# Designs tried in a protein design run: designed miniproteins, single chains. Part 111

Each design is a single chain, and the fold is of that chain. pLDDT is the mean over its residues in the fold that is shown.

## One batch from the design tools (miniprotein)

Design m3883
Fold by ESMFold2-Fast:
Structure m3883 (fold): chain A 84 residues (1-84)
Amino acid sequence: MIEEFVEAFLEDPARAAELLLQRADELGASKMEKASMLGILSLLVEGERSDIVIEWIKKQVESLKDPELKELVRAMAESKGIKL
């Protein structure tokens, strides 16, 4: 599951965003959590590497309640060489 999501993220970020939102809805994520996850996905797609952006991503991941959503976001970051 995580590996398939990472493959989608690397090949088609728009499809990965749809899958992420679908899974977030299934897990009962808030609108704010969904917005944070989409923001992280967008920044990772753009290849942002600044310390400020990485620290912001870490804080957003820590605020997510569901462990599966945390794992999906961490897997996206790791696929771009960022360790959370």
Scores: mean pLDDT 81

Design m3884
Fold by ESMFold2-Fast:
Formats: sequence, C-alpha cells, structure tokens
Structure m3884 (fold): chain A 90 residues (1-90)
Amino acid sequence: SELEKAEEAVEIFEKAYEEVLELLKEGTEEAVEKALQVMKEAAEKAKSLGIPDKDIIEALKHIAEVLKEKLPEKSKVVDEILEEVVKEIE
C-alpha cells in the first residue's frame, strides 16, 4: 500500500540521517565520501519503492537542514552532498 511505502521510506531516511550524522562528526575525507554514498543509496532505495522524485528531494532537504542545525561547522559539506545527490535524481 502507499502508506506502507511511505513508512518504509521514512525508515530509510531516518537510518541514512543517523549514519551521515556520525560520519560527518568523524570529519575525514573518507567519512564524507561514505556519507555521500549513504545518501545516494537512501535516495535510490526510496525511488525503487516508487516514491516521487519531488518527495525524495524534499526529504533530503529536510535531512540537510537538521544536519546543519546539529553540525553548523559542516554546513558547506552538507550542502555539497545534498547538491550531488539531487543532481543524480533529476
């Protein structure tokens, strides 16, 4: 059902948020590259569930806003990750 797909998508993005937050706290170039990959995989999984591109992009933007609130010193890298993932969806 559409509700089941939405619930699964929320779980995918919540898990991605938690993983990316820890990777950005680590702050190495390798951790940042892994964070980008985690976000790309989350977007790909959501797309595979049939979630519309617009809703995926809105979820990614929301995650980016929360990450920048938690780690304001990482705002630039968060924006760069968001831009890269969104370009791959569009």
Scores: mean pLDDT 87

Design m3885
Fold by ESMFold2-Fast:
Structure m3885 (fold): chain A 62 residues (1-62)
Amino acid sequence: MELTEEQLKFLQSLFGLEEDGVFDERTRVAVRGFQRLSGLEDDGVADEATIRALEELKEKLE
């Protein structure tokens, strides 16, 4: 997975998960949810498009 620990924790916080920075099944479901919300294919794989969308959302919330 290409997500950094900080990006994983940010994603986990968006979906109300424990911010442990570990990519488990619950975090994969959160990735799929984020992908669907962002209009991306919801395969649960954090590719470049998924990472870019996550960073753009993080920047908007800061």
Scores: mean pLDDT 76

Design m3886
Fold by ESMFold2-Fast:
Structure m3886 (fold): chain A 66 residues (1-66)
Amino acid sequence: SMANQQRERQIAVLLARRTALLGEIDVVRKMAQNGKISPEEAERRVAELTAEIARLDAEIRRLEAE
């Protein structure tokens, strides 16, 4: 159905955003490894990005349940 196609497109967009956030976590970890930011600041940023991924995962699950 058209509604199923729209839902699949929305899920694809959210999955792409999730992948981008995982990439940001990798960048933050590399910045800490290279001494550009403190380990404490890196942990804080990773926690914030992880919370955003958790929100996206909840939205994806909601759409998949439709």
Scores: mean pLDDT 89

Design m3887
Fold by ESMFold2-Fast:
Structure m3887 (fold): chain A 72 residues (1-72)
Amino acid sequence: KRELGVQASLHVAEALRLQHLLDQARAGKRTLSEEEIQKLKEQFREHSELARRYFEEAGVEPTELERRIMEE
């Protein structure tokens, strides 16, 4: 179950990275096309879903920060 917890955390970290890229685009600090934005949003959803699955399988509840990241 330790390995599942690690996998969950890795997917949360990737979701955070994707969220940060989207935040930079919204703030005008990064220029992204509509297609690039949609692709990042899809990747964010995938990693958030995988993180939730791994937390459930590990029997571990996400932290407040991890929950916020997975919510967008």
Scores: mean pLDDT 77

Design m3888
Fold by ESMFold2-Fast:
Structure m3888 (fold): chain A 92 residues (1-92)
Amino acid sequence: SAEDERIIAEAVERARGSLAALAANPEAQAAAAAGLIEMVETIETDNPETQAARARLIETARRYIAGEASFEEFAAVYLEFVRLLVEEEVAK
């Protein structure tokens, strides 16, 4: 529905805002990524696409902390996970 699309868009925009704030504070980026891994590991979902996105986010965040992935790659995977998670929630 249009309402569901709006809720998803608003959630993604909030996540994008959080990433922009993080991009402005390089010293906080690795610590925030580590905290995100801990939080996301506690999230359970029965949707295979959301499960796959969660696994990619955890792996990309670990690679980012290790200096093996860019912040842009991490941000893209995080936004996709948020979109899928919120889509799952509004479909209930």
Scores: mean pLDDT 81

Design m3889
Fold by ESMFold2-Fast:
Structure m3889 (fold): chain A 95 residues (1-95)
Amino acid sequence: DARRRATAELVADNLLGTAREALRMSGKQAAELARLTLEVSARTLESAGDTEGAEVMREAARRIAELAEKDPEVSPQTVADMLREAARRVLAVAA
């Protein structure tokens, strides 16, 4: 499905952009930006009928929120890596 793949590609591109922006922030700011971006992306995918892609986004958002609660000194690099992994997974689900 070309439209499903295109939506997943747009979400993945947005996550990669957010990962680059996260590297210029504190870990706490990066985690909050990432969590919000993933939650918005989940709603976008769900509205487009991509329930599996939305679940990938929600799982990543939960993991980042949990990490930020446990580690106030979380690295922005760690957050960026988690966003890149979420981008890879959403593309894999759309394939």
Scores: mean pLDDT 87

Design m3890
Fold by ESMFold2-Fast:
Structure m3890 (fold): chain A 64 residues (1-64)
Amino acid sequence: SAALEKLEEIYKEDPALGIALFRHALETEEDRTPLLERLRELLSREKDPAHRAAIQALIDRFSA
């Protein structure tokens, strides 16, 4: 979706801001599945350990 593409674009420019916006989207969206799928995709490519930990924490929190 256009919204998910914009979130990924923001993440590429500013990972900390992107992660914060993904968290906000997960808190407000009724269907979290597309956001969680995109976060798992980002996690598979992310090399920074702090960003990996933040993404994993979001996946763990919102997958339960």
Scores: mean pLDDT 84

Design m3891
Fold by ESMFold2-Fast:
Structure m3891 (fold): chain A 78 residues (1-78)
Amino acid sequence: MSLEELVAELSRLFAEARELIAQLEAQGKHAEAARLKERLDELSKRAVRAYIEEDVEALQEIKEEVERLIAEGRELLK
């Protein structure tokens, strides 16, 4: 996967994660939403740094962490 393809995919995953957090907030799961939002903010900062450094391996690891956050958010919505 190219750096540009990976960044585009990460942008999509971050958008999906934000939507899940908004849905948790709408369901009154404020503590869970806040925890996921804090994790997503940390991942976003790490992704920006990795992008500047062109660290494809770090971006791939961040992608996996965002995918795990999305999976956790989906479980919390059940």
Scores: mean pLDDT 87

Design m3892
Fold by ESMFold2-Fast:
Structure m3892 (fold): chain A 94 residues (1-94)
Amino acid sequence: PPPAPLSPEEAIAAVETLYNWIAPSLTPEQRATLEEAVALFRELLASTDPAERRRLLAQLEALRDQAAAQGNHALARVLGEIIAFARRQFPELA
């Protein structure tokens, strides 16, 4: 069964924990990409518009795919986890 949605505060805390775990291992450019992804995730959680949530998810997916294409597999994996959290919060994104 799909996991129940977290509170917005718990979802943010989970993503911030993931950021703090991986950020010291990233280059400045990779950290900037991860910071952009965290900002998009916060905006997605704050959105009340399903169309805006889908647009923000598409931007997260584009960042993940770009990281993978550049050979940044660790960053792509972390971005994939952020996307999974977004889909957990909003079933319409699954």
Scores: mean pLDDT 83

Design m3893
Fold by ESMFold2-Fast:
Structure m3893 (fold): chain A 83 residues (1-83)
Amino acid sequence: EARRVVEERRREAEELMETSTPEVAELARKAMEEAARTFGSDYFGEAMLMAMAGGWAYGQTSGDWEGARKRSRELVEEIKAAA
């Protein structure tokens, strides 16, 4: 149950990242991988990193930083609630 919810939120975060350009999405994924290497990451932590990276990528391409921060925060809180 909890794993399914986290997986669904991770998929939403991936979709958010896919709304950006390929170049920005690549930078976001690279930053996420570096954070995971530096701080460590499990399945739950990886989903949270994806939510943050997706929000940043959306903000970079849309210029809608308020929307990017709000959506990223919503995804992170939903992932936390599902854990």
Scores: mean pLDDT 75

Design m3894
Fold by ESMFold2-Fast:
Structure m3894 (fold): chain A 57 residues (1-57)
Amino acid sequence: SHMDEVIEHSIASALEAVRSGSISEELALALLYKELSDAFGEEAARRAVERLKQLLA
């Protein structure tokens, strides 16, 4: 779905920004949560943040 595509792209972009050293992990998680909670609600944002944390571990 469009929502799933946007969420996957946002996670991938945040992951790349952290791995490249452009932003901190803490900032990436906060920005991802804010963006996705505004667009799709808190549950979608929480799931995306947990996924990003797993990818960064």
Scores: mean pLDDT 87

Design m3895
Fold by ESMFold2-Fast:
Structure m3895 (fold): chain A 85 residues (1-85)
Amino acid sequence: MSVLDFLEEKSGLKLDPDELSARTGIAKGTLYKPASSVPRHKLALLLFAAGDIAYKQGHFERARELYELARKLALGEQSLEEVLA
Protein backbone atom coordinates (compact mmCIF):
# COMPACT_ATOMS: atom_id res chain seq x y z
CA MET A 1 0.00 0.00 0.00
CA SER A 2 1.40 3.41 -0.99
CA VAL A 3 1.35 6.42 1.38
CA LEU A 4 -1.34 8.06 -0.81
CA ASP A 5 -3.49 4.89 -0.82
CA PHE A 6 -3.15 4.66 2.98
CA LEU A 7 -4.16 8.33 3.50
CA GLU A 8 -7.15 7.99 1.15
CA GLU A 9 -8.27 4.78 2.94
CA LYS A 10 -8.02 6.40 6.42
CA SER A 11 -9.64 9.72 5.34
CA GLY A 12 -12.29 8.21 3.02
CA LEU A 13 -11.39 11.05 0.62
CA LYS A 14 -9.65 11.46 -2.73
CA LEU A 15 -6.56 13.53 -1.90
CA ASP A 16 -4.55 15.79 -4.21
CA PRO A 17 -0.86 14.75 -4.03
CA ASP A 18 0.21 18.32 -4.91
CA GLU A 19 -1.79 19.78 -1.98
CA LEU A 20 -0.37 17.16 0.45
CA SER A 21 3.17 17.96 -0.72
CA ALA A 22 2.57 21.74 -0.45
CA ARG A 23 1.07 21.46 3.07
CA THR A 24 3.82 19.23 4.52
CA GLY A 25 6.98 20.05 2.53
CA ILE A 26 7.25 16.30 1.80
CA ALA A 27 8.25 15.43 -1.78
CA LYS A 28 5.34 14.27 -4.00
CA GLY A 29 7.35 11.12 -4.92
CA THR A 30 7.23 10.01 -1.25
CA LEU A 31 3.41 9.70 -1.52
CA TYR A 32 3.86 6.83 -4.03
CA LYS A 33 6.31 4.89 -1.81
CA PRO A 34 5.14 2.04 0.47
CA ALA A 35 3.71 3.52 3.69
CA SER A 36 5.84 1.04 5.71
CA SER A 37 9.05 2.52 4.15
CA VAL A 38 8.37 6.14 5.24
CA PRO A 39 9.56 7.48 8.66
CA ARG A 40 6.80 7.73 11.30
CA HIS A 41 7.19 11.52 11.69
CA LYS A 42 6.57 12.07 7.94
CA LEU A 43 3.52 9.77 7.92
CA ALA A 44 2.18 11.63 11.01
CA LEU A 45 2.63 15.00 9.21
CA LEU A 46 0.75 13.63 6.18
CA LEU A 47 -2.08 12.37 8.43
CA PHE A 48 -2.35 15.88 10.00
CA ALA A 49 -2.46 17.42 6.48
CA ALA A 50 -5.18 14.93 5.41
CA GLY A 51 -7.10 15.90 8.58
CA ASP A 52 -6.84 19.62 7.66
CA ILE A 53 -8.17 18.84 4.16
CA ALA A 54 -11.07 16.83 5.66
CA TYR A 55 -11.87 19.67 8.11
CA LYS A 56 -11.85 22.28 5.29
CA GLN A 57 -14.31 20.08 3.33
CA GLY A 58 -16.69 19.86 6.36
CA HIS A 59 -15.78 16.25 7.32
CA PHE A 60 -15.19 17.16 10.98
CA GLU A 61 -15.38 13.64 12.47
CA ARG A 62 -12.94 12.29 9.84
CA ALA A 63 -10.60 15.21 10.60
CA ARG A 64 -10.76 14.45 14.36
CA GLU A 65 -9.97 10.74 13.74
CA LEU A 66 -7.03 11.62 11.44
CA TYR A 67 -5.61 14.11 13.98
CA GLU A 68 -5.84 11.51 16.77
CA LEU A 69 -4.18 8.83 14.58
CA ALA A 70 -1.38 11.28 13.65
CA ARG A 71 -0.85 12.19 17.35
CA LYS A 72 -0.69 8.53 18.46
CA LEU A 73 1.75 7.68 15.65
CA ALA A 74 3.97 10.73 16.34
CA LEU A 75 4.12 9.98 20.10
CA GLY A 76 4.67 6.22 19.65
CA GLU A 77 1.31 5.33 21.30
CA GLN A 78 0.60 3.22 18.18
CA SER A 79 3.26 1.45 16.11
CA LEU A 80 3.49 1.87 12.35
CA GLU A 81 2.46 -1.80 11.99
CA GLU A 82 -0.73 -1.24 14.07
CA VAL A 83 -1.64 1.90 12.08
CA LEU A 84 -1.13 0.10 8.72
CA ALA A 85 -3.13 -3.01 9.78
Scores: mean pLDDT 84

Design m3896
Fold by ESMFold2-Fast:
Structure m3896 (fold): chain A 86 residues (1-86)
Amino acid sequence: LREEILELALEFGRLSEDWSDEVAEMMLASLPEDYRARIEAIADPRTRRAAIGAALMALSLADAAKLSEEEKRELVDEVLRRVEEA
């Protein structure tokens, strides 16, 4: 399950790279403050947009899978790390 969510989140991040700045800003504003601050620190605009999409998908799927808050945080942290390292 965790690996499936990770792969789907990263795949969605590849799609969100093509978002307009307006859509990306709106989507970023919907994320919890901690994740927004981390993503805003990403210097590359394309990587930043990928991180927004990946985080949104990871949070959504983790919630649907009824993961604990700790498991959800760990999953999103891993997704963001993978996007930043790519």
Scores: mean pLDDT 81

Design m3897
Fold by ESMFold2-Fast:
Structure m3897 (fold): chain A 100 residues (1-100)
Amino acid sequence: SAAEQAQRERERELAYQAALTLEAAYLKAKEGYDASQLAAFQAEAQARADAFFARHPDASTLEMAKLIAVEYGFMKEEEAEKSSLEEIAKKIEEKIEKMK
C-alpha cells in the first residue's frame, strides 16, 4: 500500500542518517580531522550513500552497514555477511574508540 511504501521510505531515511553519522565519525577518527572538517565528510558520506542507494534501491541499512564495515577494514566480507546491524555498529564504535 501507499502507507507501507511511505513507512519504508521513512525507515530508509532514518537508516541513511545513521549510516552517514557512523561513516563521518570513522573518517574523523581515522584522519584526526577536527569539527570544522566534519561537515565536509558528512557531505561526502551522503554522496556515497546516495550513489549506493541509486545502484541498490532495495538495499537495507544492514547492507549499507556491511559495505562500510568491509570497505573501511573493520570486518572481513564473510564476517559482515553473517553479522547483525547491532553487531556491525558495535564493532565500528569499538574500533573508533581504540583510535583515540
Scores: mean pLDDT 63

Design m3898
Fold by ESMFold2-Fast:
Structure m3898 (fold): chain A 101 residues (1-101)
Amino acid sequence: SEYFKKLSQEYTDKAVSLLNEAKSLTSDPDIQKQLDDIKKEVIEIGNKEEITSEDVARGSGIVMRLVAMAQSPKMSPEAQEKMIEAAKHFIKGLDYKSKSS
């Protein structure tokens, strides 16, 4: 369980880093705000000692929002790639956190 807790944190930290990179690659203030809001939610879930099924559902919603934003015509290919990678790392972090219990 300790090993999975460390993996969960590493993947969550990488997701946050990738979201920061995506934000730096966009000039749209609405997208930047949405990325900041998503980053806050990722950090909140990532900082929980244990996650519930409700947290997993919330995490799935975050991933769907990231994928939808990445498909926006306002997104550069570079920002899109960072957002998709952030979603992948976040899902993996949640999976490890659920297994740490």
Scores: mean pLDDT 84

Design m3899
Fold by ESMFold2-Fast:
Structure m3899 (fold): chain A 83 residues (1-83)
Amino acid sequence: DLQAQIAALEAEYRALVAERDALLAQPVVDQAQLDALIQRIIDVVLRGHELKMQLAPEEERAHAEKVKPEILKEYQEYLEKLK
């Protein structure tokens, strides 16, 4: 069920973002743990985007295609800053 897979990915994304925010709130940030967590967030976002495009009407699909490069750019810049 594609909708169930999308819902699971959205739940995973929210959990990962909360974990990232908790890590960033620490006085000393474990860089290796943060790197791994951000990579997992990127993977979940990209997979969720791909699945949503499969179910989306044409108008939603056009919006998703437009947003995808911006999401990729934002996360790529964030990773470059951390390394």
Scores: mean pLDDT 72

Design m3900
Fold by ESMFold2-Fast:
Structure m3900 (fold): chain A 91 residues (1-91)
Amino acid sequence: MLELPKFVFDPSKSPEELLEELEKIVEEALKLIEKEKDLKERARALTLLGATLTLMYLWAVLNKAPEEIIERLQELLDRVARREAEVFAQV
């Protein structure tokens, strides 16, 4: 099982601080996924990242985060979704 870096949602942090932590975690996770040879494990890890990002996106929208934070979250979601589509095309 691929061990992804842990993201801990802390609602006491600002959306900007949470996004900066999440961006770092996503970059590290994508590097690990890129090195993973098992396509099913890659798909599982990408799906988990996508779910985490979707929850963060919904949280940001509901809490009226600045538009630039929402746009950056959308960019992360798009990146993960693209990688997921590439993996599923190979299965």
Scores: mean pLDDT 78

Design m3901
Fold by ESMFold2-Fast:
Parts: C-alpha cells; structure tokens; sequence
Structure m3901 (fold): chain A 64 residues (1-64)
C-alpha cells in the first residue's frame, strides 16, 4: 500500500537522518504510538505521519 511504501522509505532514510530528519521523526513517532491501546489515536497519528512523510518526500524530491 502507499502507506507501507512511505513508512518503508522512512526506514531507508533512517540511515541518513541529516537529510530526512522530519520524515524520520514522524516514522518513529508512529511506531511509538502503536504501543498505546488507543486505536483511534494510533490511527490518526499513523495517517498524519504517512501524509507528512509523503509531503516531505515530494518536497525533498522537488527542492533537492
């Protein structure tokens, strides 16, 4: 899925957080939130992280 695609890219960029720090931080944040038992909060955070990751990736692609 598209969400899996961007989360996977976050793992790749984890090796170089200097260029993708914001994307990396959101990816880690989503994983931490999954520990909580609040399904609604986990879902909202994951959607937000995936969306931000996509926007960050597109921004980096266009700007750098």
Amino acid sequence: SEKEKYLKLGEEYKSDPTKYSAYYILSVGAEVQEILEDEKKRKELKERADKYAKEELERIREEE
Scores: mean pLDDT 58

Design m3902
Fold by ESMFold2-Fast:
Structure m3902 (fold): chain A 85 residues (1-85)
Amino acid sequence: TIEEKIEEAQKIGQEKAKRLGLNLGDGAIDALTLAKLLGLEPDVVMEALVEAGGIQVTSRNPDLFVMSDEQRKKFLELLKEKIKE
């Protein structure tokens, strides 16, 4: 479920990046969209993205971040920890 929502947010992030003329590859994720899908505050998701080593490349909706595959795995762990108590 969490993994599916992250995949959806990445697909949406990639589409938004493409519409803005940005070539960010498969690593682009929209933090605001992910926060909405997960039912979390945007600041919680953005904090986890930064902690995982994600780089913010746009602000002011969309808030797009790029991550390597290793950083994405760390991000998944951080989100699971914040959702699972």
Scores: mean pLDDT 76

Design m3903
Fold by ESMFold2-Fast:
Structure m3903 (fold): chain A 81 residues (1-81)
Amino acid sequence: MQSPQELRDALETVKAEVEQLIKELSKDPSTPQELLDKLKEFKSKLEEALAQPPSQWEEAARQLHQEAGEVQKLLKEYFGL
């Protein structure tokens, strides 16, 4: 069982990683717009989750886990990573 602080730290870490990835991919004109749009949407949802009270972070983390899976699929499809 993760504490609310551990969930917050995990969400903030993922947000920072997504921000860095958006920054790097935005410099590459060959990056698919769909991938950039998905990453920006994921970042927005992470920000919304962090703005919610701690009682909602566990549910938000579950929903974000599914969306992270979709982003990973797009990364594998377009970059083979």
Scores: mean pLDDT 76

Design m3904
Fold by ESMFold2-Fast:
Structure m3904 (fold): chain A 103 residues (1-103)
Amino acid sequence: MKRLELEIALSLARMIMSTMSLEEVKELALKYLSSEDEFKRMVGVAILIELVIEGEDVTPILESLSPEQREALKKILEEFLSEVKDKELQEAAKKLLETIEKI
């Protein structure tokens, strides 16, 4: 994962969270995570991380993904953890990985 792409994805996720309803944010996250576009999937991951930080239950979104989509999400989260230095973002990403493993 490129650092600049990660920073853009995080900024976009925060903008989405601040301008859309929670229901619209969850719907958009599922749509982006299901996309064939790598950058859209990365934005979807950033949205999930922000939702976890806000204390939202993301399990229904994760359960709506195919096994292949969950595996792609896990790979993006592992790459995210290697690039991110922020402790809160790292802890949220780790919680997401643990949730995926329980599905």
Scores: mean pLDDT 83

Design m3905
Fold by ESMFold2-Fast:
Structure m3905 (fold): chain A 60 residues (1-60)
Amino acid sequence: MSKVEQAHELAEQMGTASEAEAEALRARIRALLAESDLSETAKARYLAAADAAVAGARAA
């Protein structure tokens, strides 16, 4: 599975994760994106979505 596919799978898991799990998943997504060949714009969009998911989990 590609790094992008792995990041996508982890992002899906954030929707059902606890706050602590969402933070751990966000850190893993960041690491996978750092090793990916995605454009800087695409990486920024993934990271922004992951940050929003963590914030949402905290607000709930």
Scores: mean pLDDT 74

Design m3906
Fold by ESMFold2-Fast:
Structure m3906 (fold): chain A 97 residues (1-97)
Amino acid sequence: AVEALAGISEVLEAFLAKFPPSLLPVLYRAVEEELERLRREDPEAYQALLERYGSERLLFAVVLKRALERLLTLPPDVTEEEIRRVVREVVEELLAE
């Protein structure tokens, strides 16, 4: 969990330098909505992730960090739908690990 969150401050600073501040609440909401969807649609997979990361807060932070890292590879004019897609892809990748 601690290792999975290494560099989160630097990634967040880079995101805030590249993107409008209004996108940060959109990203937080996208992570919340995707994890809630997983919990409803595949509770077994959700529980496996909770066991891996130790808490809902740490799972949220890991998804957020990976989404921030991926968004930094995209143009600064990303849409809310692209943010939601990135979050979905990040969660799918975590489930494949």
Scores: mean pLDDT 83

Design m3907
Fold by ESMFold2-Fast:
Structure m3907 (fold): chain A 98 residues (1-98)
Amino acid sequence: AAAEEKKKANYKALAEQLSAALRTLAETGVLSEEAREHLLKAAEYLQKAAETGDNKYLEEAIEELRKAAEAEPSLAALMDNYIEALRNIINGKPVSDL
C-alpha cells in the first residue's frame, strides 16, 4: 500500500511537472503553430495521466511529442529526453545507452 501510494504520487508529480513545462515551452518558445499545438496536446494528455493514473495517456503524450519534434526539429533533443522519461515510467526500466 505505502509503496504503491508513493509510486502514484511520484507519477502524478512528474506528469504534472512535465505538463507545466510543455505549456510554458508552447507559450514562450519561438515555435511553429503546428509544433505549439502538439506540445499543448501532449501537456493535456500528461494532465489526464496525472488525474487517472492511466498509462494510455502517457503513450498519447509520447505520440504528440514525436509530432512536435517533426514539426520543429530544433526541439528534437528535448522531445527525445521527455519521450525517454515517459517510456521509463511506462516500462519501469531505464534506457542504458540513450
Scores: mean pLDDT 76

Design m3908
Fold by ESMFold2-Fast:
Order: structure tokens, then C-alpha cells, then sequence
Structure m3908 (fold): chain A 94 residues (1-94)
């Protein structure tokens, strides 16, 4: 669906930002969350996908505190996008 495609695009953008600015340990954790989210979507497990997207958003929001102004702005835009997609997923799952 277009919503699932948007979610995967946001996760990819978040992963690119993490790979540029996060520690090796945090990048590994981020990749694991992204992989689990993809697997949840493949199974149609929208609740798990939503929870993982929120975990990614929380991780990126925390990372944003250590970034310069431009990178922080990009991180927070991705966080907003992830939250918006999660709200729409939850609305459709109800």
C-alpha cells in the first residue's frame, strides 16, 4: 500500500541519518529495528510495525539532540513523518 511504502521510505531515510551520525552499536540496533519492521509489514502485522516505527522515531529523536541544526531539522522531520504514518496505521487497524 502507499502507506506501507511511505513508512519504508521514512525508515530508509532514518537509517541513512543513523549511519552518518550514530555510533556503530546504535547503527546495528537501528538496522535490527528496520529489519523487524520490514518483516512485520510482510506478515501484515500492523500493530508490531507501528510499535517498531515508534521505537525508530524515539531513537532518532534522541540522536537529534547530538546533531547540528540542519541534521537535527532533518531528523525531526523524519520523526514527524513516522508518527503521522503510525497514527494512520492505527486508524485503519481499528
Amino acid sequence: SALEERLLELVEEALELAEKYASEEDIKKFRQLAERLREALERGDLETAANLALAIASFLQELSKTLDEEARKKALEIVRGLVEVVNELERRAA
Scores: mean pLDDT 86

Design m3909
Fold by ESMFold2-Fast:
Structure m3909 (fold): chain A 83 residues (1-83)
Amino acid sequence: MFENPIAKEAFFLESEATLYLMQGTIALKLEHNKEEAIEYYRKAIELYKKGVEIAKKDPRLKDLVDSLEESIKILEEEVKKLE
């Protein structure tokens, strides 16, 4: 799909972050474990932040950077509500 290794790495990090986001949601809503949900959401935030740092290296990925930064803000707000 992308010949650009920067784009490939950024999209990999986004996918990993989304997986942790889903695990956090399961922990919160199905398992009723707020502490575990916070841990998964924090892992997702760190991966999204790494994705932003990588994506910023390629100006063609501006829309991805903007999307990842929005996801970080939403998750940081959710973590604050659960603490």
Scores: mean pLDDT 84

Design m3910
Fold by ESMFold2-Fast:
Parts: structure tokens; sequence; C-alpha cells
Structure m3910 (fold): chain A 114 residues (1-114)
């Protein structure tokens, strides 16, 4: 079911967001690696959702667009939370900015298909 795949993708994204927030709160020295991995996983999930667009009905395509919008919002919220609570190393910041740009491009492609 496409709905089950959307629900599963969103559940994975929310779990990753919660995990990253916990790492920030615990001041874990692996926090930077976890933050980059969070964005990498979100891009992979977004790519899976974009692929589902090609076989989806118009109504399901709108649901996928909404899921991708929520994923981008969660990603932006995590960056804002991290910047407020910690100083992000320049190399990590560049990696996150690139991954966020990839997520924005995936959303734009999905919106064009909807």
Amino acid sequence: SIYLKITSAMARTLALAQDVRLQIDLKDPSFWQRLVEFFQQNVEIAQELLELMKSASPEVRQEIVRALQRMLELSQDIVAYAEENVSIPQDVRQQIQQLLAELQEILAEAEALA
C-alpha cells in the first residue's frame, strides 16, 4: 500500500528527528555524525517518496507532497534547534546545507509531478 509506505517513511523521519534531539540534549561527542546521518536518511526517504509519485493517483501525489513538506519542516526545525544550542563546525554545516538543498530539490520535483 502506498499509504503504508508514506506512513512508514514519516515514522522513520520522526524517529530520526527525536534521536538527533536526544543526542543534542545529552551533549554526545558523536552528535555531529548523528546530525549528518539524520539528513542523509531524510534525503533517502524523500527519494523513495518521489519514486512513488510516478505510480500514484493525483490524491496520493498530494499526500506525498504534504509528507515531503513536513519532512523539510522537521529538517529545518532540527537545524534551528542545533544552531540555538550548539556551535556547528563549518564542514558539518556545509554538508547539512547541501543535504537540505537536495531535500528542497526533491520537494520541487514532487510538486511539479502533483
Scores: mean pLDDT 81

Design m3911
Fold by ESMFold2-Fast:
Structure m3911 (fold): chain A 67 residues (1-67)
Amino acid sequence: SSMEEAIERIRKRTQELLAATDNPADREALRRFEEQVIALVKEGKVDLAERLFAIAEEVLATTPVLA
């Protein structure tokens, strides 16, 4: 249940970021990042996954282009 809740939060936050992002390269990077973060949650590394997602959100807020 905790794992499923973490995955649902990550998916929801990713969809919100995708809705705010029109650049195809950034959208592809976000989708790949979502898959990697969900994989970490499935490995039981929830804290690491949440930290990495928080860092990505901060980077997107200050540098909206991912290359």
Scores: mean pLDDT 76

Design m3912
Fold by ESMFold2-Fast:
Parts: C-alpha cells; sequence; structure tokens
Structure m3912 (fold): chain A 93 residues (1-93)
C-alpha cells in the first residue's frame, strides 16, 4: 500500500515532464533528462531496485548508456514510461 502510493506520487510528478517532452521541438534533451530522473527516483528516492521494477530500470539505464548515434531517445523514453506504468499496475494487483 505505501509503496503503491509513493509510485503514484512519482508518476504524477513525472507527468508534466512527459507532457513537455511531447510538446518540445527538441525532444532528445527532454528524453535524456526524463530518463535520468526516473532512474534516480527509482533507485535512490524510493529504494526500488531491479527486483521491483526490472523493465523500467533496465530501459532507463539502457537510454543513459547508449551512444547518441545508436539511440532513438523518443522511443526509448516512451518505452520506459510504459514499462513503469505496467509494472505499477502489476504491484497494485
Amino acid sequence: SELKKLVEEILKELEPEAEKLRATKEPREGALELARRIREILRERIGLGEEDLPEAIALAEEVLDTPEEDLDLETAVRAVLGALEREIERLRA
């Protein structure tokens, strides 16, 4: 219950940043910052690791580690957000 509330609060906090990413003419910069923020929040702020949100954390790390020329940042960040939403719904079940 407490974990679910914390994750909901974080999603609400990230929603404005996701909207900015969708509206920007420079989505790459916003996507990279959003990926970094998600990774930091998951690991450091809420104490959730790979065991709790394996797909979201793995995808966020992949975005940060992949060279610019090889990464579609927009698609990668959308995948991270989608994984986070799905894994939160799983935790609620």
Scores: mean pLDDT 60

Design m3913
Fold by ESMFold2-Fast:
Structure m3913 (fold): chain A 92 residues (1-92)
Amino acid sequence: KEERLEELRRRIAELERLLALLDQGFATAQAQGVPVPEWLVELRRHTQALLEATRQLLAAIENDASEETLRELEERIRELEREIEEVLNKFF
């Protein structure tokens, strides 16, 4: 349990940093009057969803939520992680 909470906190910090970098890219494109690249839009959307789901899982574990709730959040996180990898593989 403790190792998992530590891992989730680390993932949240990394996702927050990534989202901030993506937001900077978004702002730069808009300031330059160029269309925001499709990869940036997709990656930001999935990264934000993953951050939210990871925060929910951390809170659920800390509050001893039901096993059903934990499984649903874990499944959602795994799906979002795969979607991010697919976006990265598609554009890079």
Scores: mean pLDDT 83

Design m3914
Fold by ESMFold2-Fast:
Structure m3914 (fold): chain A 78 residues (1-78)
Amino acid sequence: LSLEEVIEQAKKLIEKAKEELPNLSEQQQKVIEKLLEELKRAIEARDLAAIEEALQKLSRALELAGLHELSEEAKKLA
């Protein structure tokens, strides 16, 4: 994947994760919101290594929240 394709897919993943936030506990929402912010900052910096690191962290948090499909999407994109 090119950097532009990774950025586009990461932006879509952010929107999908936001849609799931109301279904999570308050504690899970706060953790995932922070990680989404980290991913957004990496995208703005256009830093592929930072994007991959943020996606790996997000994948783990999504898995722990029971969002297995989104976790796998984040893992594949990293």
Scores: mean pLDDT 85

Design m3915
Fold by ESMFold2-Fast:
Structure m3915 (fold): chain A 122 residues (1-122)
Amino acid sequence: MLSENQRSVVEAYHAVELARLYLRDGDLEGAIEAAEFAIDLVLSLGKKLKDEEVIKLAEEAREHVRRAREALEQGDYDTARRHLEEAVRLAEEGVRRLAEKLKLPESALEEARRRARESYRS
């Protein structure tokens, strides 16, 4: 049975994969929502575990999402996409760092990614 913290990491990784799938399909609004959900979980866990590097990654990712929203509102889809790609990259780095810290097996992250892909296609 996974701990609550380990479940939050799995949920964050699921959201990271959903954000990547939305980005591939050009659904920038879906990508923003998924990225924000992942970032909020990473930031919350970083603060709970007092991991300054995780907090920094989450705050940098949040700033990229903010810039992506601004670009999207202005119709600059290319700029919005670039900022979202960077936000997702930073969020994934935070998730992987938390997974290592909580000794979550790679198989749990692989399962989260698989489930995200299956739910997105159905």
Scores: mean pLDDT 88

Design m3916
Fold by ESMFold2-Fast:
Structure m3916 (fold): chain A 90 residues (1-90)
Amino acid sequence: MEELSEEEKKVYELAKKYIEARLKGDFDTARKYFEELVELSKKVPDLNRLRRLIFEAADEVAKKYGKEQEAVNIAIGITLTIAAEHSGVE
């Protein structure tokens, strides 16, 4: 296990907050966290590392709420949006 950067820690925490808000049906709060997460992701250029952090966040939230498939689907949506944003920086 390795230490996370401050940006990576914030990505992980925002991903957890976003997924949890989505599972609770708090869509206004979820939108805010998602916007913050996408902007912060631009500071972490390693897409594989971002995907790993987002799926780890989904796993932790899924353990708490027992909604594993829904949490995974939300994580996939996050990773696809971030990948699309990063494709524009080449």
Scores: mean pLDDT 79

